# Designed miniproteins, single chains, continued (4), part 18

Each design is a single chain, and the fold is of that chain. pLDDT is the mean over its residues in the fold that is shown.

## One batch from the design tools (miniprotein)

Design m12631
Fold by ESMFold2-Fast:
Structure m12631 (fold): chain A 64 residues (1-64)
Amino acid sequence: AEEAFRALEEGNLEKALELTKELFEKGDYESAIEVATRLVEAGVEEARELLAEASGELYRKKAE
């Protein structure tokens, strides 16, 4: 999580996207959503799909 935010702060969008995918694969959907949202705002189109998928997985995980 911290490494993804650090990459984003450094302007390394490519690394931030890579680390966001890693967060998603590890099941850290909340952190993946936060980083992906900022990547989408920065114009990274690939992050839109990750944001949608992570949001869906988080909802599924919290469903009663």
Scores: mean pLDDT 78

Design m12632
Fold by ESMFold2-Fast:
Structure m12632 (fold): chain A 94 residues (1-94)
Amino acid sequence: SEQAIEYYNEGNELFKLGKYEEAIEAYSKAIELDPNFAEAYYNRGLAYLVLGQPEEALEDFKKAAEIYEKLDPESEKAKKAKEYADTLAKMLNV
């Protein structure tokens, strides 16, 4: 939805300002409006990593990878999300 994109863009601006907790709130609103918004999951995962929340980051990267892969299994975004998820899973011993 247009509103989901607006919240996603708000999250990106907050992320650029180093306001990671507020960025997570904005990305979460985008996801609430569009549960298949892979970019919002991916960027929320990055914000969680910056804040030292690797378990939450893992969940978001896994979800982003699933959505990207359904759209295009060969996508670089899917590969990157999987790389983050695999690295975090190994670190968390899950």
Scores: mean pLDDT 89

Design m12633
Fold by ESMFold2-Fast:
Structure m12633 (fold): chain A 89 residues (1-89)
Amino acid sequence: MREYELEMLGLEILKLLYEEGRPLSQREIAEKLGVSQSKVSEALRLLEEQGLIERGPDGRYRLTEAGRSLAETLFPKEEKLEVPVIPRK
């Protein structure tokens, strides 16, 4: 289908940035997702235009406030709901 590949890649990038919690370069994203830098570049441009990511001074990409909100909706952390752990000694 039209544009679905870039949307899917965009979601993978949002998830990766959300899980890492740090800025990532285009190369790091491409390597971690196993896709070409050109595909990552296209998806990054679309995400920037949507205001979901921004480029930092190091040339690395990070989630904006809107991007973090969206990532929390799409990829909930589940940290708030955990099985009780054994008490510390």
Scores: mean pLDDT 73

Design m12634
Fold by ESMFold2-Fast:
Structure m12634 (fold): chain A 82 residues (1-82)
Amino acid sequence: MLSEEERKRTIEALRKAVPEFVQELLDAARQASQGDPEARRELARKIVAGGILYSAAVLAGDEETAQEIRKAMDEALKLAES
């Protein structure tokens, strides 16, 4: 388990990074929906990164941030299939 200080720093870093990540993820998904192979590869990289961020949020005990990441990933996958 993370120390209380490490947990707080992790939560702060995630809350700062996640809004930008969500925007990048959704933008990549929209580009991928247009059939661009580079955009599809970028979306795949973002989905992997999203899984890592989700796991970090869960381990830090930040359920609110974890749910935000999960919702963004679900939305991105739906957009890419549109």
Scores: mean pLDDT 82

Design m12635
Fold by ESMFold2-Fast:
Structure m12635 (fold): chain A 61 residues (1-61)
Amino acid sequence: SHLERGRAALEAGDYETAVVAYHKALEEKPSAEVFRLLGEALRKLGDQETADRYYAEAEKL
């Protein structure tokens, strides 16, 4: 699944690939878990503002 691909990329330090995979996972099924994982990957890329927005979206679900 896209979620599994994203997790594998995140564990490997391939944060750009993780972000792409998690966006595809959100298109199939929005979830708090995927929003949190997107936030983590974006924080690792240094995009704290976008990370904070995804964490906020996770809290709404």
Scores: mean pLDDT 83

Design m12636
Fold by ESMFold2-Fast:
Structure m12636 (fold): chain A 62 residues (1-62)
Amino acid sequence: MEEKKKELIELAKKVGEALAKKYGLDLEKAVEGAVESALELMKEDPEKAIERAKYVLEALGE
């Protein structure tokens, strides 16, 4: 589970950075929000949380 958590946090940081770049959001707040949302999803289903983060990154062109 620790390895999945680490992977999810890294993916969530990239999602936050991509959202900040695309929508002109504050980088720190966007990254923090993305990580918090990903960790909440991980409490219910770690695999789906990782898959969702990957999907969002691909959809954002990252």
Scores: mean pLDDT 79

Design m12637
Fold by ESMFold2-Fast:
Structure m12637 (fold): chain A 100 residues (1-100)
Amino acid sequence: MPIDEAEVLEALGRMALAVGAYEAAAKAYKEAIALDPDNAEAWLNLGKALLKLGKYEEAAKYYEKALALDPDNKEAWKGLAEAYKKLGKEEEAAKYEKLA
C-alpha cells in the first residue's frame, strides 16, 4: 500500500511521544489531523502530547474532538479526566474517569 503523508506524520508523532519530544509530537499530530481530520487516534495522541506539555485546556479540547469521532475510546475519557483534574475541576474529572 502507498504510504500517505498523514500516516508518515502519525508515525513521526508516535516516535516523538515515545522519546518524550512532546512539542515535536504535537506539531506532527496537528499536521496529520489537517490532512485527515476524521482520525480519532491522531486527536487522542495530540491531547496526550499537550497534557505532557502542561497545556491542559488544549489537551481537554482535543480529547473532546477524539470522543466526538469515537465515543467508546476509553483512553480519550481517561485523558479528559486527567486534564480536568490538572485544571482543578475534580468533579468533572471524576465524572469522566467513570466513563473510561
Scores: mean pLDDT 84

Design m12638
Fold by ESMFold2-Fast:
Structure m12638 (fold): chain A 90 residues (1-90)
Amino acid sequence: SAARERAIELAREAAEAFEAGKYEEAVRLFLEAAELDPEHRALLLYNAAVAYYKAGKYEEAIKYLEEAKALDPSTKEQVDKFIEEIKKKA
């Protein structure tokens, strides 16, 4: 679908922004992609949380990690470990 194609492009641009250290831009682009691609929403929210963490936005990072975990419980162990690491820095 056109929405899915747009989500893929937004996720690519988000990854490029992240690699360039533009973490707030990466967050915006990952969250826009997540709205357009429900099938990959958990992964896209996880990537947004990683970008929030790099931006020093620890509360927002934890919020989106919890949402990603709720959408994909198979990631629980990885996500819980990451939340624990963030809490040590907050």
Scores: mean pLDDT 90

Design m12639
Fold by ESMFold2-Fast:
Structure m12639 (fold): chain A 95 residues (1-95)
Amino acid sequence: SAKEYLEEGKKYEKEGKLEEALEYYGKAISLSTNSEEDLPIELEALYNLGKVYEKMGKLELAKEAYELALHIMPEDHPLRKEIEENLKKVEEKLK
């Protein structure tokens, strides 16, 4: 399931296995529907995907992941400010 792929991605990220983390976060996103139940899973997977891309120096991909997370995110979501701050830092590094 999408949730199981998200949890596996988090496990690989903690182990420093960044390529495997990307694979499983990607699978979580691909299985997520735009339903209220899947939205938290898709948002967390996109945010974590962006952070992993940033750790790997793939700044353009990190930017795209953060922008997509913000696009699907509710205005009042608690992660909005943190993702906006991470996006700004990535954009400054791309100058």
Scores: mean pLDDT 86

Design m12640
Fold by ESMFold2-Fast:
Structure m12640 (fold): chain A 55 residues (1-55)
Amino acid sequence: APVKIVLPEGIPEEVAEEIRRLTLEAHRLENTDPEKAKAAFDRALALYVEAMEAL
């Protein structure tokens, strides 16, 4: 089944799109380039935290 990335409704769509993009990139790279996957995931998490703090 395709993984649905569900984010809180209060997050701006442009920020939500970037979080989804980075999360998918991290997942794609996890077996090929774990260090880049970690960096992408860390960036997605930082954006998520910032967006949640702004709500």
Scores: mean pLDDT 76

Design m12641
Fold by ESMFold2-Fast:
Structure m12641 (fold): chain A 77 residues (1-77)
Amino acid sequence: SELIKKADEYVKKAEEAYRQGNKEEAAHYFTLAASYYLQAGEYDKAIEYARKAIELVPDHLTAKRLLEIAEQKKKEA
């Protein structure tokens, strides 16, 4: 899936930003990865990366919303 490939690319960018000490940029990329995993139906990965974004930036509203959606979708699947 092109969506999964895009998500994987954003995970790599997030991990690189985290290694460089840029927590805000890392959270942003993890949030983008979670969004693409969610669109691909990869709910466990969407949950995982949304949680990582929240750990780095606790007030990240987009990551919190994606986590809620992914958890709800996983219960329905």
Scores: mean pLDDT 90

Design m12642
Fold by ESMFold2-Fast:
Structure m12642 (fold): chain A 79 residues (1-79)
Amino acid sequence: ALAALSEAERRAALEAMARRIEARIRAELGLEVRARVVDTEAGPVVHVSLPEEGLTDEDVDRIAAIVAEVAAEVEAEAA
């Protein structure tokens, strides 16, 4: 679990998650998106910057699914 990692290991895992999200979105949808780790009051989170125009509802749903899939993979790897 991500919560069991040190701060540095958690940040490294989130950075790897961001890169994995970017690569999978590009591979499946042909979209170039930026993902980055952002510090929040709840701790560090991955923020995905989407293009301002040209996304369909289906693209948005698939991006959300990819983010959830990658987050589950990273959580499993961090267990």
Scores: mean pLDDT 77

Design m12643
Fold by ESMFold2-Fast:
Structure m12643 (fold): chain A 60 residues (1-60)
Amino acid sequence: DPEIERLAREARELVEQGRYEEAAEVLRKLADLLRTKYPDDEGARIAADIAEQEAERLLE
């Protein structure tokens, strides 16, 4: 999925730049998109949970 791939890459780039608030926002959007586009995919659910947890950790 090009949109999911774009958001994942964008979040990684923002983290590398120290832009943690923006990275957290992108990770939360990624998690929501994974859940809404792939509700029946276990891998997508796990990836969404990880993205959401990473977003929370970045804001600590």
Scores: mean pLDDT 84

Design m12644
Fold by ESMFold2-Fast:
Structure m12644 (fold): chain A 79 residues (1-79)
Amino acid sequence: SAAARAALKAELRRVVSEFMERLDKAKTEEEMRAIRDETLARVDALLTRYDVPADQRAALLANLTAHLDHLIEEWLKKQ
């Protein structure tokens, strides 16, 4: 339903917002990787709760992993 899609989108936006807030407070790359892993687990749980098919869920998580890794790289400024 449109309402379920809107709810999922809102929850995903909140998870990403919390990721950015936690990233801002992280002191080490190890902490940033832990925050990424926790964020991915939360997104996987949300996609499962909203009955997103397993193959679509896997593709979305792979794309999100790349995006979060890029954000961490930009935050660190050098690798």
Scores: mean pLDDT 84

Design m12645
Fold by ESMFold2-Fast:
Structure m12645 (fold): chain A 90 residues (1-90)
Amino acid sequence: VSQEEIDRGIADIGVAVANLLMEKGKYDEAIKLLEFLIEKLPESLRADAYVALGRAYLKKGDIEKAKEYFQKALEIDPENEDARKLLEEV
Protein backbone atom coordinates (compact mmCIF):
# COMPACT_ATOMS: atom_id res chain seq x y z
CA VAL A 1 0.00 0.00 0.00
CA SER A 2 1.43 3.38 -1.07
CA GLN A 3 1.21 6.61 0.94
CA GLU A 4 -1.11 7.95 -1.80
CA GLU A 5 -3.49 5.00 -1.30
CA ILE A 6 -3.39 5.51 2.49
CA ASP A 7 -4.07 9.27 2.15
CA ARG A 8 -6.96 8.60 -0.27
CA GLY A 9 -8.46 6.10 2.19
CA ILE A 10 -8.10 8.57 5.06
CA ALA A 11 -9.77 11.29 2.93
CA ASP A 12 -12.69 9.03 1.96
CA ILE A 13 -13.30 7.73 5.49
CA GLY A 14 -12.88 11.16 7.10
CA VAL A 15 -15.34 12.83 4.71
CA ALA A 16 -17.84 9.98 5.29
CA VAL A 17 -17.57 10.45 9.09
CA ALA A 18 -17.97 14.24 8.70
CA ASN A 19 -21.11 13.67 6.59
CA LEU A 20 -22.49 11.42 9.34
CA LEU A 21 -21.80 14.13 11.94
CA MET A 22 -23.68 16.63 9.74
CA GLU A 23 -26.68 14.25 9.52
CA LYS A 24 -26.74 14.34 13.34
CA GLY A 25 -26.65 18.17 13.30
CA LYS A 26 -23.08 18.18 14.71
CA TYR A 27 -21.80 20.79 12.27
CA ASP A 28 -19.03 22.20 14.50
CA GLU A 29 -17.65 18.69 15.12
CA ALA A 30 -17.77 17.98 11.36
CA ILE A 31 -15.94 21.26 10.64
CA LYS A 32 -13.19 20.46 13.19
CA LEU A 33 -12.72 16.97 11.71
CA LEU A 34 -12.58 18.32 8.14
CA GLU A 35 -10.10 21.07 9.08
CA PHE A 36 -7.87 18.40 10.67
CA LEU A 37 -8.13 16.24 7.52
CA ILE A 38 -7.23 19.12 5.20
CA GLU A 39 -4.13 19.88 7.31
CA LYS A 40 -2.99 16.22 7.01
CA LEU A 41 -3.94 15.55 3.36
CA PRO A 42 -1.95 16.46 0.23
CA GLU A 43 -3.55 19.29 -1.77
CA SER A 44 -4.69 16.94 -4.58
CA LEU A 45 -6.91 15.00 -2.11
CA ARG A 46 -8.54 18.01 -0.38
CA ALA A 47 -11.40 18.71 -2.85
CA ASP A 48 -14.04 16.45 -1.22
CA ALA A 49 -13.13 17.74 2.25
CA TYR A 50 -13.63 21.34 1.04
CA VAL A 51 -17.05 20.37 -0.40
CA ALA A 52 -18.01 18.87 2.98
CA LEU A 53 -16.78 22.03 4.80
CA GLY A 54 -18.90 24.16 2.46
CA ARG A 55 -21.96 22.03 3.20
CA ALA A 56 -21.35 22.27 6.96
CA TYR A 57 -21.13 26.07 6.77
CA LEU A 58 -24.31 26.18 4.63
CA LYS A 59 -26.12 24.21 7.38
CA LYS A 60 -24.89 26.81 9.90
CA GLY A 61 -26.15 29.64 7.62
CA ASP A 62 -22.65 30.94 6.79
CA ILE A 63 -23.18 31.34 3.04
CA GLU A 64 -19.96 33.32 2.43
CA LYS A 65 -17.71 30.65 3.99
CA ALA A 66 -19.67 27.95 2.13
CA LYS A 67 -19.00 29.71 -1.21
CA GLU A 68 -15.31 30.07 -0.33
CA TYR A 69 -14.91 26.34 0.34
CA PHE A 70 -16.84 25.27 -2.78
CA GLN A 71 -14.56 27.56 -4.82
CA LYS A 72 -11.48 26.01 -3.17
CA ALA A 73 -12.76 22.53 -4.09
CA LEU A 74 -13.19 23.62 -7.73
CA GLU A 75 -9.64 25.05 -7.78
CA ILE A 76 -8.37 21.54 -6.99
CA ASP A 77 -10.97 19.58 -9.01
CA PRO A 78 -12.85 21.71 -11.60
CA GLU A 79 -14.97 18.65 -12.51
CA ASN A 80 -16.33 18.20 -8.97
CA GLU A 81 -20.09 17.91 -9.58
CA ASP A 82 -21.09 18.41 -5.92
CA ALA A 83 -19.06 21.62 -5.58
CA ARG A 84 -20.45 23.04 -8.85
CA LYS A 85 -24.09 22.24 -7.95
CA LEU A 86 -23.81 23.54 -4.37
CA LEU A 87 -22.09 26.77 -5.49
CA GLU A 88 -24.97 27.36 -7.97
CA GLU A 89 -27.50 26.95 -5.11
CA VAL A 90 -25.96 29.78 -3.01
Scores: mean pLDDT 84

Design m12646
Fold by ESMFold2-Fast:
Structure m12646 (fold): chain A 67 residues (1-67)
Amino acid sequence: MREAVETIRDPSASLEEIVAAAEELSRKGYDDTAAAEILIYHGPETLRQVLERSTSEALREAAERLL
């Protein structure tokens, strides 16, 4: 859990690393945290790109509340 959040907070993280971290958090039920951290550290366009590559409906719903 901590490692996934640390990955999202890393400004040098690739889109693939952010997607993997978001899916890790989503599997553990931390969809709101994943969406919020991505939005804060990488912005709304990166969050939209993560949703395009993720199949998690819960992550999509969390992101839609913030966008």
Scores: mean pLDDT 82

Design m12647
Fold by ESMFold2-Fast:
Structure m12647 (fold): chain A 61 residues (1-61)
Amino acid sequence: MSLADRIARVVVRTGLEKGLSPEEILARARQVAEDLVKAGILTPEEAERFVQRAEELVAAS
């Protein structure tokens, strides 16, 4: 399992636990992706995959 998939699962789960809407969860995922790219933890390509995975997980919930 990729790091991007693991982070996406945590972001979506945490958002759902807080009662956030799908739009709020995805906005949070995009912010996390930007922060992780700036921190050198993810490449821009990995950040795109992370956001896409978060979108898939939200749609499946």
Scores: mean pLDDT 81

Design m12648
Fold by ESMFold2-Fast:
Structure m12648 (fold): chain A 65 residues (1-65)
Amino acid sequence: SAFLEELKKEVKELLEKGKFDEADNLLVRAYLAGKITPEQAEKIMKEVKKELLEEGKISEEEYKS
């Protein structure tokens, strides 16, 4: 889905800036608007954090939180 790819990109940009609460709030707002499921929100966060960890852009502690 184009929407899911754009959402993932926005989450990644926020996490790269250290804005973890803002990234989580973005996913919560998308869920409350009925645009994604909680499972999709968890998957997006997990995938983005994994990519950023592999790129050396976040710590292992940040990945596990």
Scores: mean pLDDT 83

Design m12649
Fold by ESMFold2-Fast:
Parts: sequence; structure tokens; C-alpha cells
Structure m12649 (fold): chain A 97 residues (1-97)
Amino acid sequence: SEEAFLLEMEAGVLLISAATGKVIADRLIEKARKEGNEEQVKKYEEAKTLFDKAMDLANEAIRAAREGHVDRARELLEQAKKYLEEGIKKMDEAEKL
């Protein structure tokens, strides 16, 4: 269905966004460690964990969409989006430390 295709595409975009966030978080963890900012390291590690969860859920949403499980794909995508948003929020909080 068109809906399954659109959910697969949206999950794919979210997967790229979460993967990009994880790469940025890894770089910022290394920088914070060199600066001795342990609180900032912990917050970026929290963000990285949230991006990992978003990626896992986005991959599950892609699988569900491909199998025609539209309602499941939508549920998984909504969860993935929440973890991506939480990860971004943790990145913003870490930057202020």
C-alpha cells in the first residue's frame, strides 16, 4: 500500500537522522573527555543511547512496513521519533554544561 511505502520512507529518514546524531555524540564525547568535563560526557552518552534506541525502532518499523504491518510500523515509528527527540534534547542539555 502507499501508506506502507510512506512509513518505510519516513522510518528510513529517521534512521539516517538518528545515525547522524550518534556520530556527532561520539565526537562530542571524545572532546568532553579531553576537556575533563565528566558531566558533559555522561549527558552525551545518554544521548547516544537514545539515538541507538531510535535506530533499532526505525529498523523494526522498516521491517514491519515491508511486511505490510502498517499499524505496527506506525507505532514503532512514533516510538523511534520520541527517542530521537529525547536524544536531541540531551545533546542540547549537554552543550550547556
Scores: mean pLDDT 92

Design m12650
Fold by ESMFold2-Fast:
Structure m12650 (fold): chain A 75 residues (1-75)
Amino acid sequence: SEELEATREHLLRLIDEAERYRKAGQDVKADRLWDLVDAILEELAKEHPSLQPEYDRIKALPRDEALKAARELVS
């Protein structure tokens, strides 16, 4: 749906910005963006329970790996 495509695009933009802040050493700003990504992924996993195991795996990863895995999940 157009709504789901908009959510995916929004997640990718948040992930891109978080990765840029990580590369710049601005970890506090990156963590705030990750908190938004995490909240959106948690809601998607509630709506689509098949995503729950992958979400649980991703949220346990170190930040850079979590951002990469989240990008792969929504791509």
Scores: mean pLDDT 86

Design m12651
Fold by ESMFold2-Fast:
Structure m12651 (fold): chain A 78 residues (1-78)
Amino acid sequence: SMREELEKQLLEDIEATKKYLKELAKNPSKESLEILEKTLEAAKAALKQAKEAKASEEVIKALEELIKEVEELLKKLK
């Protein structure tokens, strides 16, 4: 279904984002910090929307894990 295709794409996007942010954290800069902060805000908004839309447990968990990883990276870089 279109919903399953969208959820699969979202999960792939979350994993790609995690990889990208880990690479950014290896060479910290003002720009990388701004990207991490914007990604955290976007991930929190996405989690709220996913819960309201009653998205799959896998999607909700992936977004919660992304938020946790971004918060941990920000704590290490600040």
Scores: mean pLDDT 83

Design m12652
Fold by ESMFold2-Fast:
Structure m12652 (fold): chain A 76 residues (1-76)
Amino acid sequence: AMEEGRRLLEEAMRAGVAGDLERARELAEEAAKLLGEEDLEVQGLLAQIYRAQGDDELAAEYAALAEKKAKELGLL
């Protein structure tokens, strides 16, 4: 489950780099279901994808969650 979630996250990143934002969003949302929405990489990637799609509200929400999580982990 966790390994599958990380694989989906990697696929989402590749789709995003290729410019396929619809596929990137789908894969990242599936990764979130397996890894949990509290996962820093999931939150950060979703924020980037939503921002790239122009979904500023969702992008800001996930960016705030990622910032909070990064502070909890001592990364900020």
Scores: mean pLDDT 81

Design m12653
Fold by ESMFold2-Fast:
Structure m12653 (fold): chain A 107 residues (1-107)
Amino acid sequence: SPEEALERIREVAKKAFDKLMEARGKTPEEAYKVAVEVFNEILKEIESLPLDPETRERIKKLVNEMIEALKKAVEEGKTPDEIIDLATAGLSRIVQVVVEAVRRLAA
């Protein structure tokens, strides 16, 4: 159901944000690795959600753009905190898109 999907999204998002916060004390390369793992876990969860193909493709594009931006941040010598802040902002945007898409299914 849409309600069960929203609860699952909230649980997955909370776990993802917690994992990103724990990565602040790591190296830039390790922070990037954790962020990529988080985004790949989000992509896997989206495959199980009752989303239309167009919405799935938009989310995949957003995730790929975020991973590329994170890689560039590491290459430009950004700190672990800056990398995690960028990843957290990106995750928030992706979660918002997913939540809005699931809410539209309930309407």
Scores: mean pLDDT 85

Design m12654
Fold by ESMFold2-Fast:
Structure m12654 (fold): chain A 60 residues (1-60)
Amino acid sequence: GAAARFEENLRLLAENPPSPELAGVLRAIGETLRRIGDAIDEGLANGTAPAPVPVVEPSL
């Protein structure tokens, strides 16, 4: 089942940890995802739907 698949994946990670460089990259990605999630949660709590805001780029 799916549970067995996840357990096998976790065991492989524990036995063969990624390089320090990859760990740093994964940490940065995690930080970004956490920030995005927090912003969404705050928006929902304030009754503001997270909508894409058009970025007005000045003409070069």
Scores: mean pLDDT 63

Design m12655
Fold by ESMFold2-Fast:
Parts: structure tokens; C-alpha cells; sequence
Structure m12655 (fold): chain A 97 residues (1-97)
């Protein structure tokens, strides 16, 4: 049903926004930098979806993984010292995607 596709697109948009906010907190990005990153990620995903390179479900799964790993990195950063293992896990996630 069309409503299911709309719900999946809304979920993907929420995940992209969450990832941008988490990365913005991690990197101390400005509001303008966060907005630019949000537009860039949305554009890349929409182009991949339009080309049939990725499904909506795959895009959501990928973004859920990114959000989870960013949360792990932010938790490590709360201690003032980056966790090398958390950084290694992020690199592994990036290499799989």
C-alpha cells in the first residue's frame, strides 16, 4: 500500500535527521553545516533509490546502523578520550556499506 511506502520514507528521514544531529554533536558542527550534510545525505539516498541501487528497507537498515554506531562513539567521547575499538567498529560498518 502507498501508506506503507510513505511510512518507510518518513522513518528514513527521521533516521537521517538523527544521524546528522549525532554527528553534529560529535564534530561540533554549526547549524549551517548540519543542514548541508542533511541535504547531501538525502540527495545521495534519493538518487540511489531512483537508480534502483538500494531499496527503502536497505536504506533504513543502513541508517539505523549508522545511528547506533554514532551513539557508541558519543558515549565514548563523554569520557573525553576516543575509544579506539568504537572507531574500529565504525570503520567496519563503513566498509560493509
Amino acid sequence: MRAREEALRERLEELIEEAVELKGELENLSEEEKKKLLEEIKREIEEALAAGEISLEEAIEQMEGVVEYLKIVLEAKKEGTPDEEANARLREAHAKL
Scores: mean pLDDT 75

Design m12656
Fold by ESMFold2-Fast:
Structure m12656 (fold): chain A 61 residues (1-61)
Amino acid sequence: MKLTVGDLVGVEQANVQLFIDNFGKFPVDIEDLSKEEFLKVAKSIGINDEDAEKMYEALNR
């Protein structure tokens, strides 16, 4: 598992869990997604834009 709650500071716990549970549903490796593509997929699984943006930034550290 590549993500922890500590990696996603300021993100709702429910949205962290949605992201983890749906990790394999992303169309390519997350590092290969543009920010816009990542936000679109995150919305499709119920994650809001603010939390999705924080997740994307955390994954590109």
Scores: mean pLDDT 66

Design m12657
Fold by ESMFold2-Fast:
Structure m12657 (fold): chain A 68 residues (1-68)
Amino acid sequence: SNAEKLEELKKEYSKDPRIKAELIGDDKLVLTSTLDVASITALALRIIGDYPDFEVKVEGDTITITAK
């Protein structure tokens, strides 16, 4: 399910101490990081490639992933 995929992403990115991963409900994952803009952009593009059915938004240091 999409909720299971978001929970797996949360667990994976929570391993990096520079990334704070928070689930909002069962359809949204928010990643807040201390990464530079190039690294945030690369991370967002990777998520878009791996989960093309998810909506990915980048706003400053925050990446928001929403299940459709």
Scores: mean pLDDT 84

Design m12658
Fold by ESMFold2-Fast:
Structure m12658 (fold): chain A 64 residues (1-64)
Amino acid sequence: MRVRITVTGDGGAIGSNGEILRKGESAEGDLLSIRTLSDGRVLVTTDKGTYLFDPRHARVEVLS
């Protein structure tokens, strides 16, 4: 399943390789896992990397 993570607010998303996605930026990959942490943040793992974000400031959409 291919997904896109898009940052929609000023909170950003943090990539496992140290990259930071800012408002209007996106990353795509094949979804390996998705989980919600105890503080409400979402951790998405793809074949391209792992992204941590606040779901109020980012969206995950299914592309296929």
Scores: mean pLDDT 79

Design m12659
Fold by ESMFold2-Fast:
Structure m12659 (fold): chain A 67 residues (1-67)
Amino acid sequence: MAAEAEAARRARALAALTAQMGELLDASKEDPVAAGKRAADLMRQAGAETGLSPFEMSDALAAAQAA
């Protein structure tokens, strides 16, 4: 039960990150420098909260988008 709760928590965090990254891609048309910095900060925070590497986050983001 605890392992499933942890997986669900990570999936939710990655789904939120996916949505925010989509908005940042649109925002980059107006202000690419600010959008790029914010994307880097979001990835760093998500990594710290989930304990995932950047590569694992990329794979998990694809899975979260499918959910």
Scores: mean pLDDT 68

Design m12660
Fold by ESMFold2-Fast:
Structure m12660 (fold): chain A 62 residues (1-62)
Amino acid sequence: SEFAERLVNATDEEREKLFLEEAEREGVSEEKLEELKKILKELKEARKILEEKGVKSKRVDE
């Protein structure tokens, strides 16, 4: 799907926007959208911290 292609090529910020736009289009409530924003922000910060610490994840599918 075109949506999946956009997600793969998008930056982390663009992916967040795409997910939120899709959820809004699907009729998710404003409360749920705010919850999703919070979760996405927390995941992004966790990933950033791991990268800053130089942690390399095990890749089973290289």
Scores: mean pLDDT 68

Design m12661
Fold by ESMFold2-Fast:
Structure m12661 (fold): chain A 55 residues (1-55)
Amino acid sequence: MEEAERLLEEALEAARAGDIATMERHFRQAVALMDEERAEEAERRLLRAILESAA
């Protein structure tokens, strides 16, 4: 699995688990490895995961 995608998946799992520190760390690393379009999509996926877990 591509490193950026792996880190993004780890960030999404952390978001769903409510582990904000791990989410932020992995998301930052993931988007640093992405182009603009992928980073925008990753941000939307992360926000969705956070909102779903907060409900």
Scores: mean pLDDT 79

Design m12662
Fold by ESMFold2-Fast:
Structure m12662 (fold): chain A 72 residues (1-72)
Amino acid sequence: KEIEELREKKKKYEDLANKYAELAAQSTDERTKELYEMKRTAFEAAKSHYEQQLKKAEEKARKEEELRKLLE
């Protein structure tokens, strides 16, 4: 379940980053464009954070499974 939640969080922030990138590109107002670009950057950072957590969780689960099978 934790791994699924991390994947969903990663996808959510990836989608948000893409959405705000498009909004920034479409905006003709400089201030609004800057705000959308800042939001995009923040969501990209959140995506990277959950991507790292997902990788660590997957590695931990894999090692636990290997140990369990070894011990039986």
Scores: mean pLDDT 81

Design m12663
Fold by ESMFold2-Fast:
Structure m12663 (fold): chain A 95 residues (1-95)
Amino acid sequence: DAKKAVKLAKKAIKKDPKSSGGWGALSTGYAVLGKFDEAKKVIDKAEKMGMIRAVISGKMALDGKIKEASDLSIKIAKQEGDKDAYKAAKLVKKA
């Protein structure tokens, strides 16, 4: 469920504002929901924060590459040890 993924991604970012996996899952979740303006705002904010991997994931999602974007966000969340971002990215991949 993309709506639940967005909620979990926001929780991950609130806990750790440097969660690259959380930022990637949030932009991908918004893209799956058709909320492209919100997805773009998330990507722009991640870019300003220097979160290059989250920006790459978000741009993949805007290009309709949801599986690739989700797989990248899952990988990042595992590397960061972020369980909320990991759950969010997995929920987006299944949506």
Scores: mean pLDDT 85

Design m12666
Fold by ESMFold2-Fast:
Structure m12666 (fold): chain A 75 residues (1-75)
Amino acid sequence: MEAPPGGNDTEYGSATPEDIARYEEAEAEAKRLGSEFTLTDSSAATRASVLRTIVEASRRLGRPLSARVENLPAA
């Protein structure tokens, strides 16, 4: 089967309980920091990666950040 244990160089595609817990924490923290995240993408992995980046950058910069992913309407 594919999906090696730790060969994921990509930020998305990891399916570990730690990543799930981290995602939930990052989401709550982004909301607490006042950071706005609007992800129209239905991919949970992409959303988790973006949220983690926002929280990390927000903490480092000491300011709230916003991220917006606009999905194209039905074509």
Scores: mean pLDDT 52

Design m12667
Fold by ESMFold2-Fast:
Structure m12667 (fold): chain A 87 residues (1-87)
Amino acid sequence: MREELLKEAEEHEKLADEYMDAGNTALAQGRYDEAIRLYQKAVEHYEKAGELYEKAGAPREKIHEISLKLVAARVNLVGAEFEKWLA
């Protein structure tokens, strides 16, 4: 059902946002391995949220918002991997 897909998408988006915040904190503390794992979880959950929002027929603005969040999560993941390599 569309409503069930939207709810599941929102839960994945919220969890991804929480992983991003946790990853940012870990990165700021020099905990690179933890930051990498957290950003990877954020990527996985944003990808799932995007798929579910598309299946649910969410507005274009929401699809665009999730796409931008996913790009940011991927950029942060690569950045954390690079920071670890420099450490």
Scores: mean pLDDT 90

